# Designed miniproteins, single chains, continued (3), part 72

Each design is a single chain, and the fold is of that chain. pLDDT is the mean over its residues in the fold that is shown.

## One batch from the design tools (miniprotein)

Design m10486
Fold by ESMFold2-Fast:
Structure m10486 (fold): chain A 83 residues (1-83)
Amino acid sequence: SRKEAIELTAVSIRAAGALFDVEHREGSGLSDAELAALLRETIDAIEDFLARHPDIPASLRAQLEATRAELRRALAELEERIA
């Protein structure tokens, strides 16, 4: 549906922004703690979208799950540095 497409676009933009901030840490101006908070919020947004839209195409689900896994790995590395 159009509503589903709009929500997918929004979560995709948010996920892309978080990945960009991870890749461009030196230019982002974010602290490790601020970046970790952004990653947690972005992971939560992806998980919420997937839970609310179980009937999305399998290819799109796999792409979002892969992005979530990448963000979780980045978060774990940041949490090790903060701890």
Scores: mean pLDDT 81

Design m10487
Fold by ESMFold2-Fast:
Structure m10487 (fold): chain A 75 residues (1-75)
Amino acid sequence: AAAEIEALKRQAAEFEERMRKQMEVQKKTYNELIAKSDPATAARLQKQLKLSQETLEAMMQAHRADVERRIAALR
């Protein structure tokens, strides 16, 4: 049980690290496109970036909740 809980915690940390890295890469890519775009396109890209980042944050929250439930079930 303890070893399984520690494994779940490590896997959760690795998932969050990968997700944060993905969000950073996406933000950089979009910011570069926004800087090269006309105002109308830039505004659309800003909205797209915010929606996408919110989706990724929601996925991380859902994964955290799933890991918490799995840890609780092992205790």
Scores: mean pLDDT 85

Design m10488
Fold by ESMFold2-Fast:
Structure m10488 (fold): chain A 90 residues (1-90)
Amino acid sequence: EAALLARIDALLAEAEAAIDAGDVRRALALIDEALDLVRTLTDRAARLAYLDRLLALAMRALRVAPPELVPEAIGLVLRLIGERLDLELA
């Protein structure tokens, strides 16, 4: 679905911009929203590719996170790792 992929791409771009702006809280929320959409993708290869991109962004957010957001960022990274492992084991 072209519209769904375009929305995910837009959320990833917004998350990257939020990280670059130092708005880690917004970046984590955007990555979480993108993950919810990625879960609805029917193409396994596309889901895996987007999960890899989300994990890279979540890791970037974690590296620049202020101390109060580190637990939330770690939680998101762990959820993304779990989603990726579940997909690979299928």
Scores: mean pLDDT 86

Design m10489
Fold by ESMFold2-Fast:
Structure m10489 (fold): chain A 73 residues (1-73)
Amino acid sequence: MDALEAEARAAEPALEAMTAKREAWLEEARRLGLGPREAVERFIETEAPSQEVRDLILARLEEGERVRRELLS
């Protein structure tokens, strides 16, 4: 069976729980006036997710910032 399928299945509950927590954290960050990078960094520090999930979250943040920067240029 596909290794990606096995990894996704094993991580599914943790990913779902962290997605819900991240959404709640982004609402709190908006209330506190935090930028998206600071909010994500605090979320990672607080929740201490697995290295794979942390890398995925950071990669998506960097991609979003890069796209926004290109649109503003």
Scores: mean pLDDT 65

Design m10490
Fold by ESMFold2-Fast:
Structure m10490 (fold): chain A 87 residues (1-87)
Amino acid sequence: MAERIEEAIREGRIEEAARLLMETYGISEELARRVAELARREVEGEKLDFDEVAAVYAEILVDAGKVSEAEAQALLAQLKAKKAAAE
């Protein structure tokens, strides 16, 4: 399943990638589209901001029902702190 998402993103088929993300993770269409667009920017060689990527991942976990909004915010804060400490 992940391989199909990666192929769609690599080929620029963002709408198909969004559909596969919805099917795989159970997230909303809006969030799936944002994830696919973000991943496509990375494939095109764009350097993504860590905070932007981390925020999207937190939203995926909440939307998929894996964590609460409070847990997602705590996880995001922890990831930001770990990034700062890794200097």
Scores: mean pLDDT 72

Design m10491
Fold by ESMFold2-Fast:
Structure m10491 (fold): chain A 68 residues (1-68)
Amino acid sequence: MSPEQFTQLVLQQVRKGVDQAPSLTDEEIEKLIEEIREELLKQGAPEERVEGVAEAMRTILRDVKRRS
């Protein structure tokens, strides 16, 4: 997977997560992060980068929910 392809996939998942986060519980946010992790791995993203994205998304989605 190229850096550009990885960036596009991550941006798509971030947009989806941010849109949903204000209406989600903490448990639902964790489920969404797991679904995103699975999708990125399925698309051939490196495991180490997927873990980094999952951690960043957890921070972002919880912050969005807290501000809502």
Scores: mean pLDDT 78

Design m10492
Fold by ESMFold2-Fast:
Structure m10492 (fold): chain A 55 residues (1-55)
Amino acid sequence: APLTDEQKRALVEAFKQKIPEVSDEEIERMLAASDVEFYALFSELGVQALKQQLA
């Protein structure tokens, strides 16, 4: 389901608090993306983080 702009901002702010390595520029790029691209970017980051932990 599509996210509202408010929901997107809440999600990225929560993630930034948990993962401070996420830059402000990266957050702004995610917020500017379409809902489907926003989901794809977050999913890709999660997969990449998991792969790094397994390496």
Scores: mean pLDDT 65

Design m10493
Fold by ESMFold2-Fast:
Structure m10493 (fold): chain A 56 residues (1-56)
Amino acid sequence: SVEEVVEEVREKLKGKYSDVAIDFAIGVARTLMEVRKLTPEQAIEEAIEMAKIIDK
């Protein structure tokens, strides 16, 4: 589910990235699954990459 993906993204990024980057990454994961219909694995991967970009 989308909520399970959100929880997984939050747990994977917690303590490694800023709260702003984590919140943005969660928003990206939701959008990719709900609007673009990407798989959970693809949504998680893109969310992690987005957090890295924000915290540069």
Scores: mean pLDDT 81

Design m10494
Fold by ESMFold2-Fast:
Structure m10494 (fold): chain A 67 residues (1-67)
Amino acid sequence: HMKEIAEKVNKDLEFFRKALEQGKPLDEIIEEAKKKGYKVTLLLAEMAKRRGITPEELIERLKERYG
């Protein structure tokens, strides 16, 4: 249900945030997300790449919506 989904999403986004903080390129993050089944990271990384959003800005926006 929603609570379970929110926890899964937060953990998925925590992975994304840590990878961005480590300076991993979005292409590498996308590859890792596919292997680990992090669908949210995959979607958001692809969108950020298309829109030219900086890693720092993306982290703050994710924290605002899901943190």
Scores: mean pLDDT 73

Design m10495
Fold by ESMFold2-Fast:
Structure m10495 (fold): chain A 109 residues (1-109)
Amino acid sequence: MKEEAEKAIQLARDLGLPLMEKAAKYFYEAGVDEAVRHILEAAEAAKNGDYQAARDHFLRAAEIMRRHYEETGDPLARKGAEYARMAAGHFDAVADGSIPLQPVEVEEE
């Protein structure tokens, strides 16, 4: 898990995607391995220009984290789901051509 989370964070940094980096960090801190795996697949899809697949993986990760929050009450899981949904929205806009793939600023909550 640690190695997978570190790889996801590094890929997010290499791609300039702070929303993905935040989501990966919260997924790791919440201890949800399945969501971390989806972030890795989203990062690989984004690296290959498959922004629709990246969006779909983020939406899946957001649902996994939302359910984990519903079961545990872990606020890190709630924040992870929020950042994953924001990342999915960003990739949806990239996929439909509304915006280019580029870093966005993420403010601390």
Scores: mean pLDDT 76

Design m10496
Fold by ESMFold2-Fast:
Structure m10496 (fold): chain A 87 residues (1-87)
Amino acid sequence: ARKEIDKLYKEGEAAAKKGDYDTAYKKILELLKLGEELARKGDLESALYAVKKAAEVGKMIPDSKKVVELVGRVLRVLGLIIDQELA
């Protein structure tokens, strides 16, 4: 899990630094999807790590519309983590 998250983060960061924001956005979506899957498995630590790494790449993208969509996805993953922790 952690190595896969780190790989996606590095790929997203490299794309954002090159100005390839479409690829950076795709890597953010892959990180958020992985985070959601990890949260559903009860791996809350890795799920939170994936969400944090997605947010770090998101800060590198100047597209406000994409950022709004990403915030919605982050809140959904955090909601799953909170529900699992309190259950």
Scores: mean pLDDT 77

Design m10497
Fold by ESMFold2-Fast:
Structure m10497 (fold): chain A 67 residues (1-67)
Amino acid sequence: SAATERVIERETARLAERFNDPALAARIREMLLADPTMSLREVLERLRAEGFRPETAARILEDLATG
């Protein structure tokens, strides 16, 4: 929904600023907009396959899960 898309956009923009990793935040945004029901495990596995640092990805996903 448009409301879900707006929340994903806003939260990933905040995380890009906070963690200084705009490419990782943009990729998480793309994945969640495509499938907002995707599990944290699925997101992390795909990010790792694409070469993103697992520690940075884990912190961003934790922040998204608690927001």
Scores: mean pLDDT 71

Design m10498
Fold by ESMFold2-Fast:
Structure m10498 (fold): chain A 96 residues (1-96)
Amino acid sequence: SELEELKRELERIKEELEALRKSSDPEKQAIVDQALAQLESLMEQVEKQPDEERLKALRELVEKARTMLRQVKTSIAILDEQAEKKRQQKLLEELG
């Protein structure tokens, strides 16, 4: 059913965020922790909705969770790019 598919998608997104949290980088951990806290708060709000509104609220939560996951991945990619640029600059300074 759509309800079961949406619940599985939320579980998948949460598991992927938790996997990203295992990074050794404190800045990456902070980004993931913020997203997980926001997701948990939104999940609690969905559980409080009456049955007629719950499916709609769950669809909106899944879309928001997908957006949060994309934003987390993008932020992590930007941090990795910035770290690489800093590493390259340091190497140039050490060789000059």
Scores: mean pLDDT 81

Design m10499
Fold by ESMFold2-Fast:
Structure m10499 (fold): chain A 102 residues (1-102)
Amino acid sequence: SKEKKLNEAKIMAQSSLGMAMIGGSSLAIGSDESLRPAYREFIRLAGRASNLLDEDIEKGLEEIERAIEKAKEITKMDPAGEAVLKALEIAREYAKKALEIE
């Protein structure tokens, strides 16, 4: 059903955002103290995106895009951030699929 496909896409996007948050938290602990505020802001953006996907898929996708830009900024300073960026790109693709189904 359309509803089932929509819910599956949303859950996959939220799962990938969750993986990005877990990865970001681990990197924040292991990173230079100067990078911790950037990782904290990134985790906040990813968490907000996940919540927004349940309320407004388009707004959730916009927040994922903001999280991606923050992850790109972090990756320039910490190459380990690339894994987190990839998780966000996966979340973006599922959020786009959810928006197309809606």
Scores: mean pLDDT 87

Design m10500
Fold by ESMFold2-Fast:
Structure m10500 (fold): chain A 99 residues (1-99)
Amino acid sequence: SLKEELNRRIDELLREGRLTPELAQALKSLNDADPRVAGRLIDAIERGMSIEQARQALADAAFGLLELYVKYGEDQEKIDKYREALKHLGLEVPEHLLK
């Protein structure tokens, strides 16, 4: 599946030292919720996005998607995965998104 392919690519990037373990875990959580967004970030990392840029892009994506899903009351499973991604990055989930 696409999710399995993306997880293999994450593991390869981690092995090559292009991701931290925490960033790899965050990407896998994002992939569980939204493989389309995860795939775009993985493509950018493979094309030379730095670890710092990847961390920021993932945080921005997870935050934006979490806000969207919380606002519209959609898909608790995806909400949990976006929160999980932010926690793997060591980021505090804003109080307004803890519902």
Scores: mean pLDDT 85

Design m10501
Fold by ESMFold2-Fast:
Structure m10501 (fold): chain A 95 residues (1-95)
Amino acid sequence: SPQIEADIARVKADAERVLKEMEKLAKETPDPNEKARIEQIIADLRKRMEELIAKAKASTDPLEQRRILVDLEADIGVAEIYIITLKFKMEKEKK
């Protein structure tokens, strides 16, 4: 389906945007423990993105494809909340 291909491309772009922002925060954090945690989250999200996108592309069931994309969108949402929380913490610690 052209729609599912467009949805996969969108979700992949959203994941890549989040990963790029996290990589920036990993470079900017003065805390080596926080850096290590961010790098682990990046690795986990990248692996999950690759696995779920491959599974979605291999599926012939539109309902399964949609469920996979919803799961990946949820993982991206969790990462976005973490980015917001981390930015708030880093800004507060500067004071």
Scores: mean pLDDT 85

Design m10502
Fold by ESMFold2-Fast:
Structure m10502 (fold): chain A 87 residues (1-87)
Amino acid sequence: EWEKEIEELIKNNTKENIEKLQKIYKELLENKDYEKVLKLAKIIGKILKEKLIEEVKETKAEDVEEVKEKAEKLLEEQLKELEEELA
């Protein structure tokens, strides 16, 4: 099951595993499996969002703080949801 692949890639969050997640996303998109695309996009979105925010800080100065604050709030909300499920 592809969900197992996703879990393994997330557990070992190496650079290669992130690239593998993006490859899976592209394959699902080509197969028009939109339900799985949405699920995978949420997982990739979390990982890429954190990475992109760090990279954006190096290139933008003005709006970085506002973008960072928005992203942190979204991440905190999702983290709370996850902790509620685990508790």
Scores: mean pLDDT 58

Design m10503
Fold by ESMFold2-Fast:
Structure m10503 (fold): chain A 88 residues (1-88)
Amino acid sequence: MLSEAEVEAIGRLVEQAFRSQGVPEEVAKELGDHAMELARRSGDPEVANRISLHIPEIATALAEGKITLEQAKDALDYVVETGKLKKF
């Protein structure tokens, strides 16, 4: 079972990675918060690493208006579940 400190570290890493790709702070925070929820639910310490492989593609799709924030959260769900990026 992951500690709350480990869950918070995962959320901070994902939020920072999205911000570094030019995602607005509020959106990046929501994606980091969602990654924390995925970490708590799965108990998987690799959640941040699994998500990080796909952050540039998700960030680009958000920036281009190709996906909504809700679709980005769904993409994170799919990545954590399958290790792959969901095609839209």
Scores: mean pLDDT 81

Design m10504
Fold by ESMFold2-Fast:
Structure m10504 (fold): chain A 82 residues (1-82)
Amino acid sequence: KIFEITIEVSNISAEELAELLKEFLEEHGFKVLDVEILSENKVKILVEAPDSISAEELKKLIEKYLKLNGIEIKSLEVKELE
C-alpha cells in the first residue's frame, strides 16, 4: 500500500518535521518514497506500508508520536493512493 501523508504543525519547521517523521516511519518498517516541503510548517510524505495497515491506523500512529514529542498538530491527513 502507498499512503500520502500531509501534516501541518505550529511549533516546528517543515524541515525538522520531515526529518522526525522520516526517522519515525523508517524505524517502524515503512519505506519513505518522497518528502515534499509545502510551506514553513507543512510537509507531504509518500510512504509504502504493509497491506495490513489502514490509513486510520497510520494516522493514529503519527498523532501519538507527534503528541509524545510535544508537537502541536494543526492538520493531519492520511490518504491511501489507488
Scores: mean pLDDT 84

Design m10505
Fold by ESMFold2-Fast:
Structure m10505 (fold): chain A 79 residues (1-79)
Amino acid sequence: DREELLYDLRLARGVLEMLRSSEEEAKKIRDEMIEQYPERRQEIEDLYQRLAPVRADPAQREVMAEGVERAIRVLEELL
């Protein structure tokens, strides 16, 4: 489903942006995603909360960012 792929791509891009942003910017990215997909509010909020410890650890952040970049490339090829 193209709409599901577009949502997954927005989630992956949002995660990557949050991992590379300050706490304040990460909250802004979360809020922008919720504005774009209000029906997915709970999922986006849960994702933001789960990313907090990863954003605090440079080693975990690097590993997750690389994985998310690969996921973004795959999703872009499917669109």
Scores: mean pLDDT 85

Design m10506
Fold by ESMFold2-Fast:
Structure m10506 (fold): chain A 86 residues (1-86)
Amino acid sequence: MLEEEIEKKLEEISKQLDEALEKGDAQKFLEIIEKGLEEIAKLIEEMEEKGELSEEMKEAIKRLKEKGLGYKALAGYLFLKHLEKE
């Protein structure tokens, strides 16, 4: 499921960010965030197109679209929620 792919991608991004922080590589840290959010946004868009979004994700993207925000904003929200669990 694409939802499982998003969770896996969030975990991979978190691990890569930890490695960049340990190395003091600020540029790599920013590159990981930018690319990771783009990849997650793409997965969310694909899920919406296939009708695979959960009701919670549908509500979240609806609220974000009402504010003029898109999939990248939802990707950022999901990333922050993932970090809150750790």
Scores: mean pLDDT 76

Design m10507
Fold by ESMFold2-Fast:
Structure m10507 (fold): chain A 88 residues (1-88)
Amino acid sequence: ADAKIQEYAALAGDSKTLRTLSKPLVELAERNTPEDKAIAKAVWEEIAKDPRKGGHLLLSLVAELGIDAAAKVSRFISTIPNLPKPVE
């Protein structure tokens, strides 16, 4: 569990590997367990360090998996408490 959190956070930290998280994030959203939420939180905390990464990941999700998959991930992320949000 902890190793996967670190692995996914590292992938999110590199813009070239960020797109490889598209399918894994959909799978996390579909399972929607506390462990899946912890992994997604770590990914989103890395993305929050560079606002451009969030947009890039959403475009990758749409391009690779379609708009319904991107919407599913967005809804899933909105259920995670205490995500970093620098502005309202």
Scores: mean pLDDT 73

Design m10508
Fold by ESMFold2-Fast:
Structure m10508 (fold): chain A 83 residues (1-83)
Amino acid sequence: MDALVAENVELLERLGRDDEAAQLRQDYAAFQAQNPPPLVVQAVTLQLQGQNLLLRAELGEPIDQAELDALKAQYRALIEQIE
């Protein structure tokens, strides 16, 4: 997750969204300090992966259908765990 947060921060800074980049760093530090349970870690990881895909698209990178399909499958599996 550290690498994914770092990448999303860099993408936000490249888009000129510096306030959002700073907030993401702060939110992630607070999240780590709380020692969250595995299910919450999985949910946050999926949210960060979705953000990464959208930020790359905003920078002009085409959306990878395989990545999108994998995210949808992981999100569906997570929902099934929490009902």
Scores: mean pLDDT 80

Design m10509
Fold by ESMFold2-Fast:
Structure m10509 (fold): chain A 85 residues (1-85)
Amino acid sequence: ALTLEQGRQLALFGAHLSVQIMRANVLYRTGELTPEEIDQMIADVQAWADAALAAAPPELHPALQELLDQTLKYFQELKDQVLKD
């Protein structure tokens, strides 16, 4: 079970990922999002998340990894959509 403090850390991690998703959606709607930019966003999110995971308590790792995996899946689906457009 997560403590209240661990729940807050998880919420802040999720909030950061949500901002990256929102940014990608704005760029997609303006026609500025390329497959290469999505690949760079995936790389940047992975590097940031790897550092955050390394600093986080082990008890949070499964929940943080799940949020990261969901975010990376979203970027991959967005890339597939851009490639079809």
Scores: mean pLDDT 85

Design m10510
Fold by ESMFold2-Fast:
Structure m10510 (fold): chain A 92 residues (1-92)
Amino acid sequence: MTAQQIIDQNKAIVDNIINNHGADMTPFQRQQFIIIRDDIDVISTYPSFDAVQIAHMQQVNDILSKPNITTRDIIMASTQIGMVFMRRGITR
């Protein structure tokens, strides 16, 4: 799977959660998913990805694809996204 395909899957998953599960989440959880969506949009503008960044984005897909997502899972997904940003600063 290409980096772009993984990012496109992340976007689709987060958009589905925000649009179809908004009633099932707390205001805090909804705010965190909006932040995750906006962060993925920034990452999608990157011209290239290393294997470590791809691995972190795959972890986001795996976490957000769980049938019962907890606040802990949301925080873990945000952590993986943060690692992509940190890695971009190092590898740029």
Scores: mean pLDDT 79

Design m10511
Fold by ESMFold2-Fast:
Structure m10511 (fold): chain A 95 residues (1-95)
Amino acid sequence: AAARDRAAELFEEAAKYFEKAGEKNPVSRDSYLAAAETARKAAQALRDGAPDSVIANLTTSAGLHAVAALEFSPDNEDLKKAVELLQEAIRAYDA
């Protein structure tokens, strides 16, 4: 379905911005990279037709890693963009 493909693309874009955010902040890099990896796993799960429960768990995990990273870098524009893309991916999937 077009909605799943769009959500996967948005998760992949979110992962790229999490990686960019991590490059600029060594203190929170592990949290940014964990968020990026989990977003990529969500995109792959969507493409592989994984159950909704698996996608929900991966999305929740990516969000938790993003929140942890944001606590150390609240003004990181790449992180803000990653979070916006993650939220858009969730909305696209739920549509």
Scores: mean pLDDT 77

Design m10512
Fold by ESMFold2-Fast:
Structure m10512 (fold): chain A 80 residues (1-80)
Amino acid sequence: MEEIKAWEDSELTRLEEQRAAVDAELNKLRMEAAKQKSAYEKLFLEIEIASRDAAENGKIAAQEAALRKRTEEMLKRLKS
């Protein structure tokens, strides 16, 4: 009976060590997943900022083009 208990206790210790090793691997994978998610969220934010910057630059360029056309029309009227 004591030999069976010693074998059981030995196997339980081995399983506890294996569980600790698996938990350590799962924690590493969770840290990598969290890092990847954080990188994805940062990338989406950067894309949104770049998209808004492009839209604002587009508006400014359109205003500059409209101003240049009005200036050219005024100059043509002065030369006629």
Scores: mean pLDDT 75

Design m10513
Fold by ESMFold2-Fast:
Structure m10513 (fold): chain A 77 residues (1-77)
Amino acid sequence: SLLEEARKTVEELKKDPNNQELVDKSIELALQLAEEGRYDEAIEILKETGKLVTDPELVSRVIGALLRVIGLKLEAE
């Protein structure tokens, strides 16, 4: 499932927290969850990703994605 793939990506990211490809993949999967209306699951994936990354550029990408998902959730309600 999409959520299982997202969770697997976060687990892989724990082994290499500033891996840009894994961060970008977690963001893409979270945005796909949001497209399915699964906003709270998308937010949890992005929060877990954000706790792992320390590179300022990657942190910025995760925060940007999180704000987009929150905006989509507010528009849907």
Scores: mean pLDDT 87

Design m10514
Fold by ESMFold2-Fast:
Structure m10514 (fold): chain A 63 residues (1-63)
Amino acid sequence: MEDEWEARLRALGFHVFRDMGSDEAQERAAREAAERGLERVGFLGVHSREQADRLEALLRAAE
């Protein structure tokens, strides 16, 4: 399931690894991150919108 905050983080260049419900989804996410050369992958470990929202605010400030 993709929450609104997860979609926003992806738009900012994050590859978000949360409980994605299947191994196939996780493999696809990892492959996409590797293909794009993203360093911000899987490190969020976030389970709530509050944590993701705080990270989004920091990323916006870094723009």
Scores: mean pLDDT 54

Design m10515
Fold by ESMFold2-Fast:
Structure m10515 (fold): chain A 78 residues (1-78)
Amino acid sequence: SMEALLAEAKARIIEALRREGVRTIDEAMDVAVRTAAAHAAGLPNEEANELLSRMLAILAEIAKKAETGEEALALLEA
């Protein structure tokens, strides 16, 4: 399901953010987008496009609220 794919993408992004120790919002968004794109590349085109669209919307909302990479990670974990 798309809900399961979003949950998996979110988990991979959280792990990548923790591993790379992001400090700024720009660093957090770069890592998050790159991780989401890598995950989507393993999916059929239609599912990949929907996953990326939904994940980018979530990340855009986080970027509006977060002031640091650590805050972005905390918001994504919630």
Scores: mean pLDDT 85

Design m10516
Fold by ESMFold2-Fast:
Structure m10516 (fold): chain A 85 residues (1-85)
Amino acid sequence: MDELIEEIARLAKEAGASEEEVEQLVQEAREVAESLPPEVARLVLEAAVAALKGLKAEKEGDKEKAAEYKAKYQALAAEVEALLA
């Protein structure tokens, strides 16, 4: 979990988020990790990482990587829905 939270913080900083925004996002990620079963929390955080990487790829004009991360996000979101339904 710590590695995923660290990656979310790093990606948010790369996207230009303020220090306060990064702190809020890290706090939200920790609450997800504490409130949900570990397996579900991991999938939610992995989906967040995929979404952020996809947005970065779109901003950089890398359509292939953007599509790859979008597909990964959709697959992870479907797994989360199945576990939480």
Scores: mean pLDDT 80

Design m10517
Fold by ESMFold2-Fast:
Structure m10517 (fold): chain A 80 residues (1-80)
Amino acid sequence: SEMDKLIEEIRNAKTEEELFEAVKKVAKLALEKIPDVTKAIGEVLRLIGVYIEGLLQGWSLEELKERLVKEAERIKELLK
């Protein structure tokens, strides 16, 4: 699925810039495919919130990737 490909892009990101590009793609897919707009916005804010929190707390790239994979997997369940 498209979401499985994006989760793999998150896992394979070698820089924060590559990770951010993958996160943007997940956010776009959520906004396009989740039928409830309020729910879609909430999931995107949660995803971006995890990214921002990780940067502010100084998480390693690997910790940030692990947390963002979990959020992307949550979004995947909403898309099916």
Scores: mean pLDDT 85

Design m10518
Fold by ESMFold2-Fast:
Structure m10518 (fold): chain A 85 residues (1-85)
Amino acid sequence: MERPKVTYSKEEFDEFLARYEADFEAFLAQAIADRAPLAQLDRVRAAVERDFDYLLSQSTPEQRAKIEALKARLEALFDAARAAL
C-alpha cells in the first residue's frame, strides 16, 4: 500500500516520532516476552526499513535528520531484542 507524505507541523512531527519509538519499544518487549522467532523480528525490521526509506524520500532536510536518528535507535533496539532471544 502507498504511504502518505510526511506533512506535519514541527510539534506534530516530533510527537509522531516519539510515539512511533515508544510503540516499537513496547512491541519488542512483548516479542521478547513471547519468545518470538528471530525470523519474525527480521521481517518486522525489513518492513520498518522500507517505511523509513519512504519517509526519508518525502521529508525535508530537518525532518530527515530526525528520522535517521530514530532509525538508528530502532536498529539498536532490534539488535538488542534479537540478542535477547
Scores: mean pLDDT 77

Design m10519
Fold by ESMFold2-Fast:
Formats: sequence, structure tokens, C-alpha cells
Structure m10519 (fold): chain A 72 residues (1-72)
Amino acid sequence: MPSEEDIERAMGEIAAGVMRAIGATDSPEIHATRLPDGSIAVDDGKEAWLLSLDSQGNVVETPIAREEVERR
């Protein structure tokens, strides 16, 4: 069980890698935020996406409003 800070760091790194791999953003600054339902919101300063894991461990991307990232 990694610490909360270790989880946040890993989530940010994974989210950035996924967004770059699918070509969704080329922004040098990508921010990741964990939502209350366990999903991860990714923001590139202009658009945001919801990343979640299905039962098979696959990453599912869903476009969301930026306000969902800021709703913490």
C-alpha cells in the first residue's frame, strides 16, 4: 500500500503517458486529479478527460467538463 503522495505521483505519470500515447494532448503540463468515485481526471489546460479502470484493468477515457476536475 503506497502512501497517498506516492499514489498521486504514480497517477500523474500514468495519466500523462496515456494521454500522450493516444495523441489526446501534446501539452507540456498535464495535471491529474483523483475524483471521489475513484476515477482520475486529466487536464491539459484546455480540455479534460476522465480516466477509469474497468474490471479487466483497461483504461477508459471519457471527455468531461473542466469543472469536474476543479470540483474537489
Scores: mean pLDDT 64

Design m10520
Fold by ESMFold2-Fast:
Structure m10520 (fold): chain A 88 residues (1-88)
Amino acid sequence: EKLTAEKLKVRLKSTIDAIEEASSEESKQIRIQMILEDLQKAVEEKVPVDDEVKSLLLEAYELVQKYGTEEQKAEFVALLKKLGVDVN
């Protein structure tokens, strides 16, 4: 099924909450990987990035910088750039 902006928003909100609620760093990193997979699909399907998607991506960026591996951090920044979102 095609990923839409509305579905991406729902998935991002749910996964962000799951990262915050996760009890271990490893569990947080599993949820971060889910966000990375969703963003890869968003790039492939050319999902439009509106202000709400951008806000959720910036919130996810903070969590990725805090709990992600170096590889996950680098991949997330690269995917944000492909989606037209600058974090610096």
Scores: mean pLDDT 85

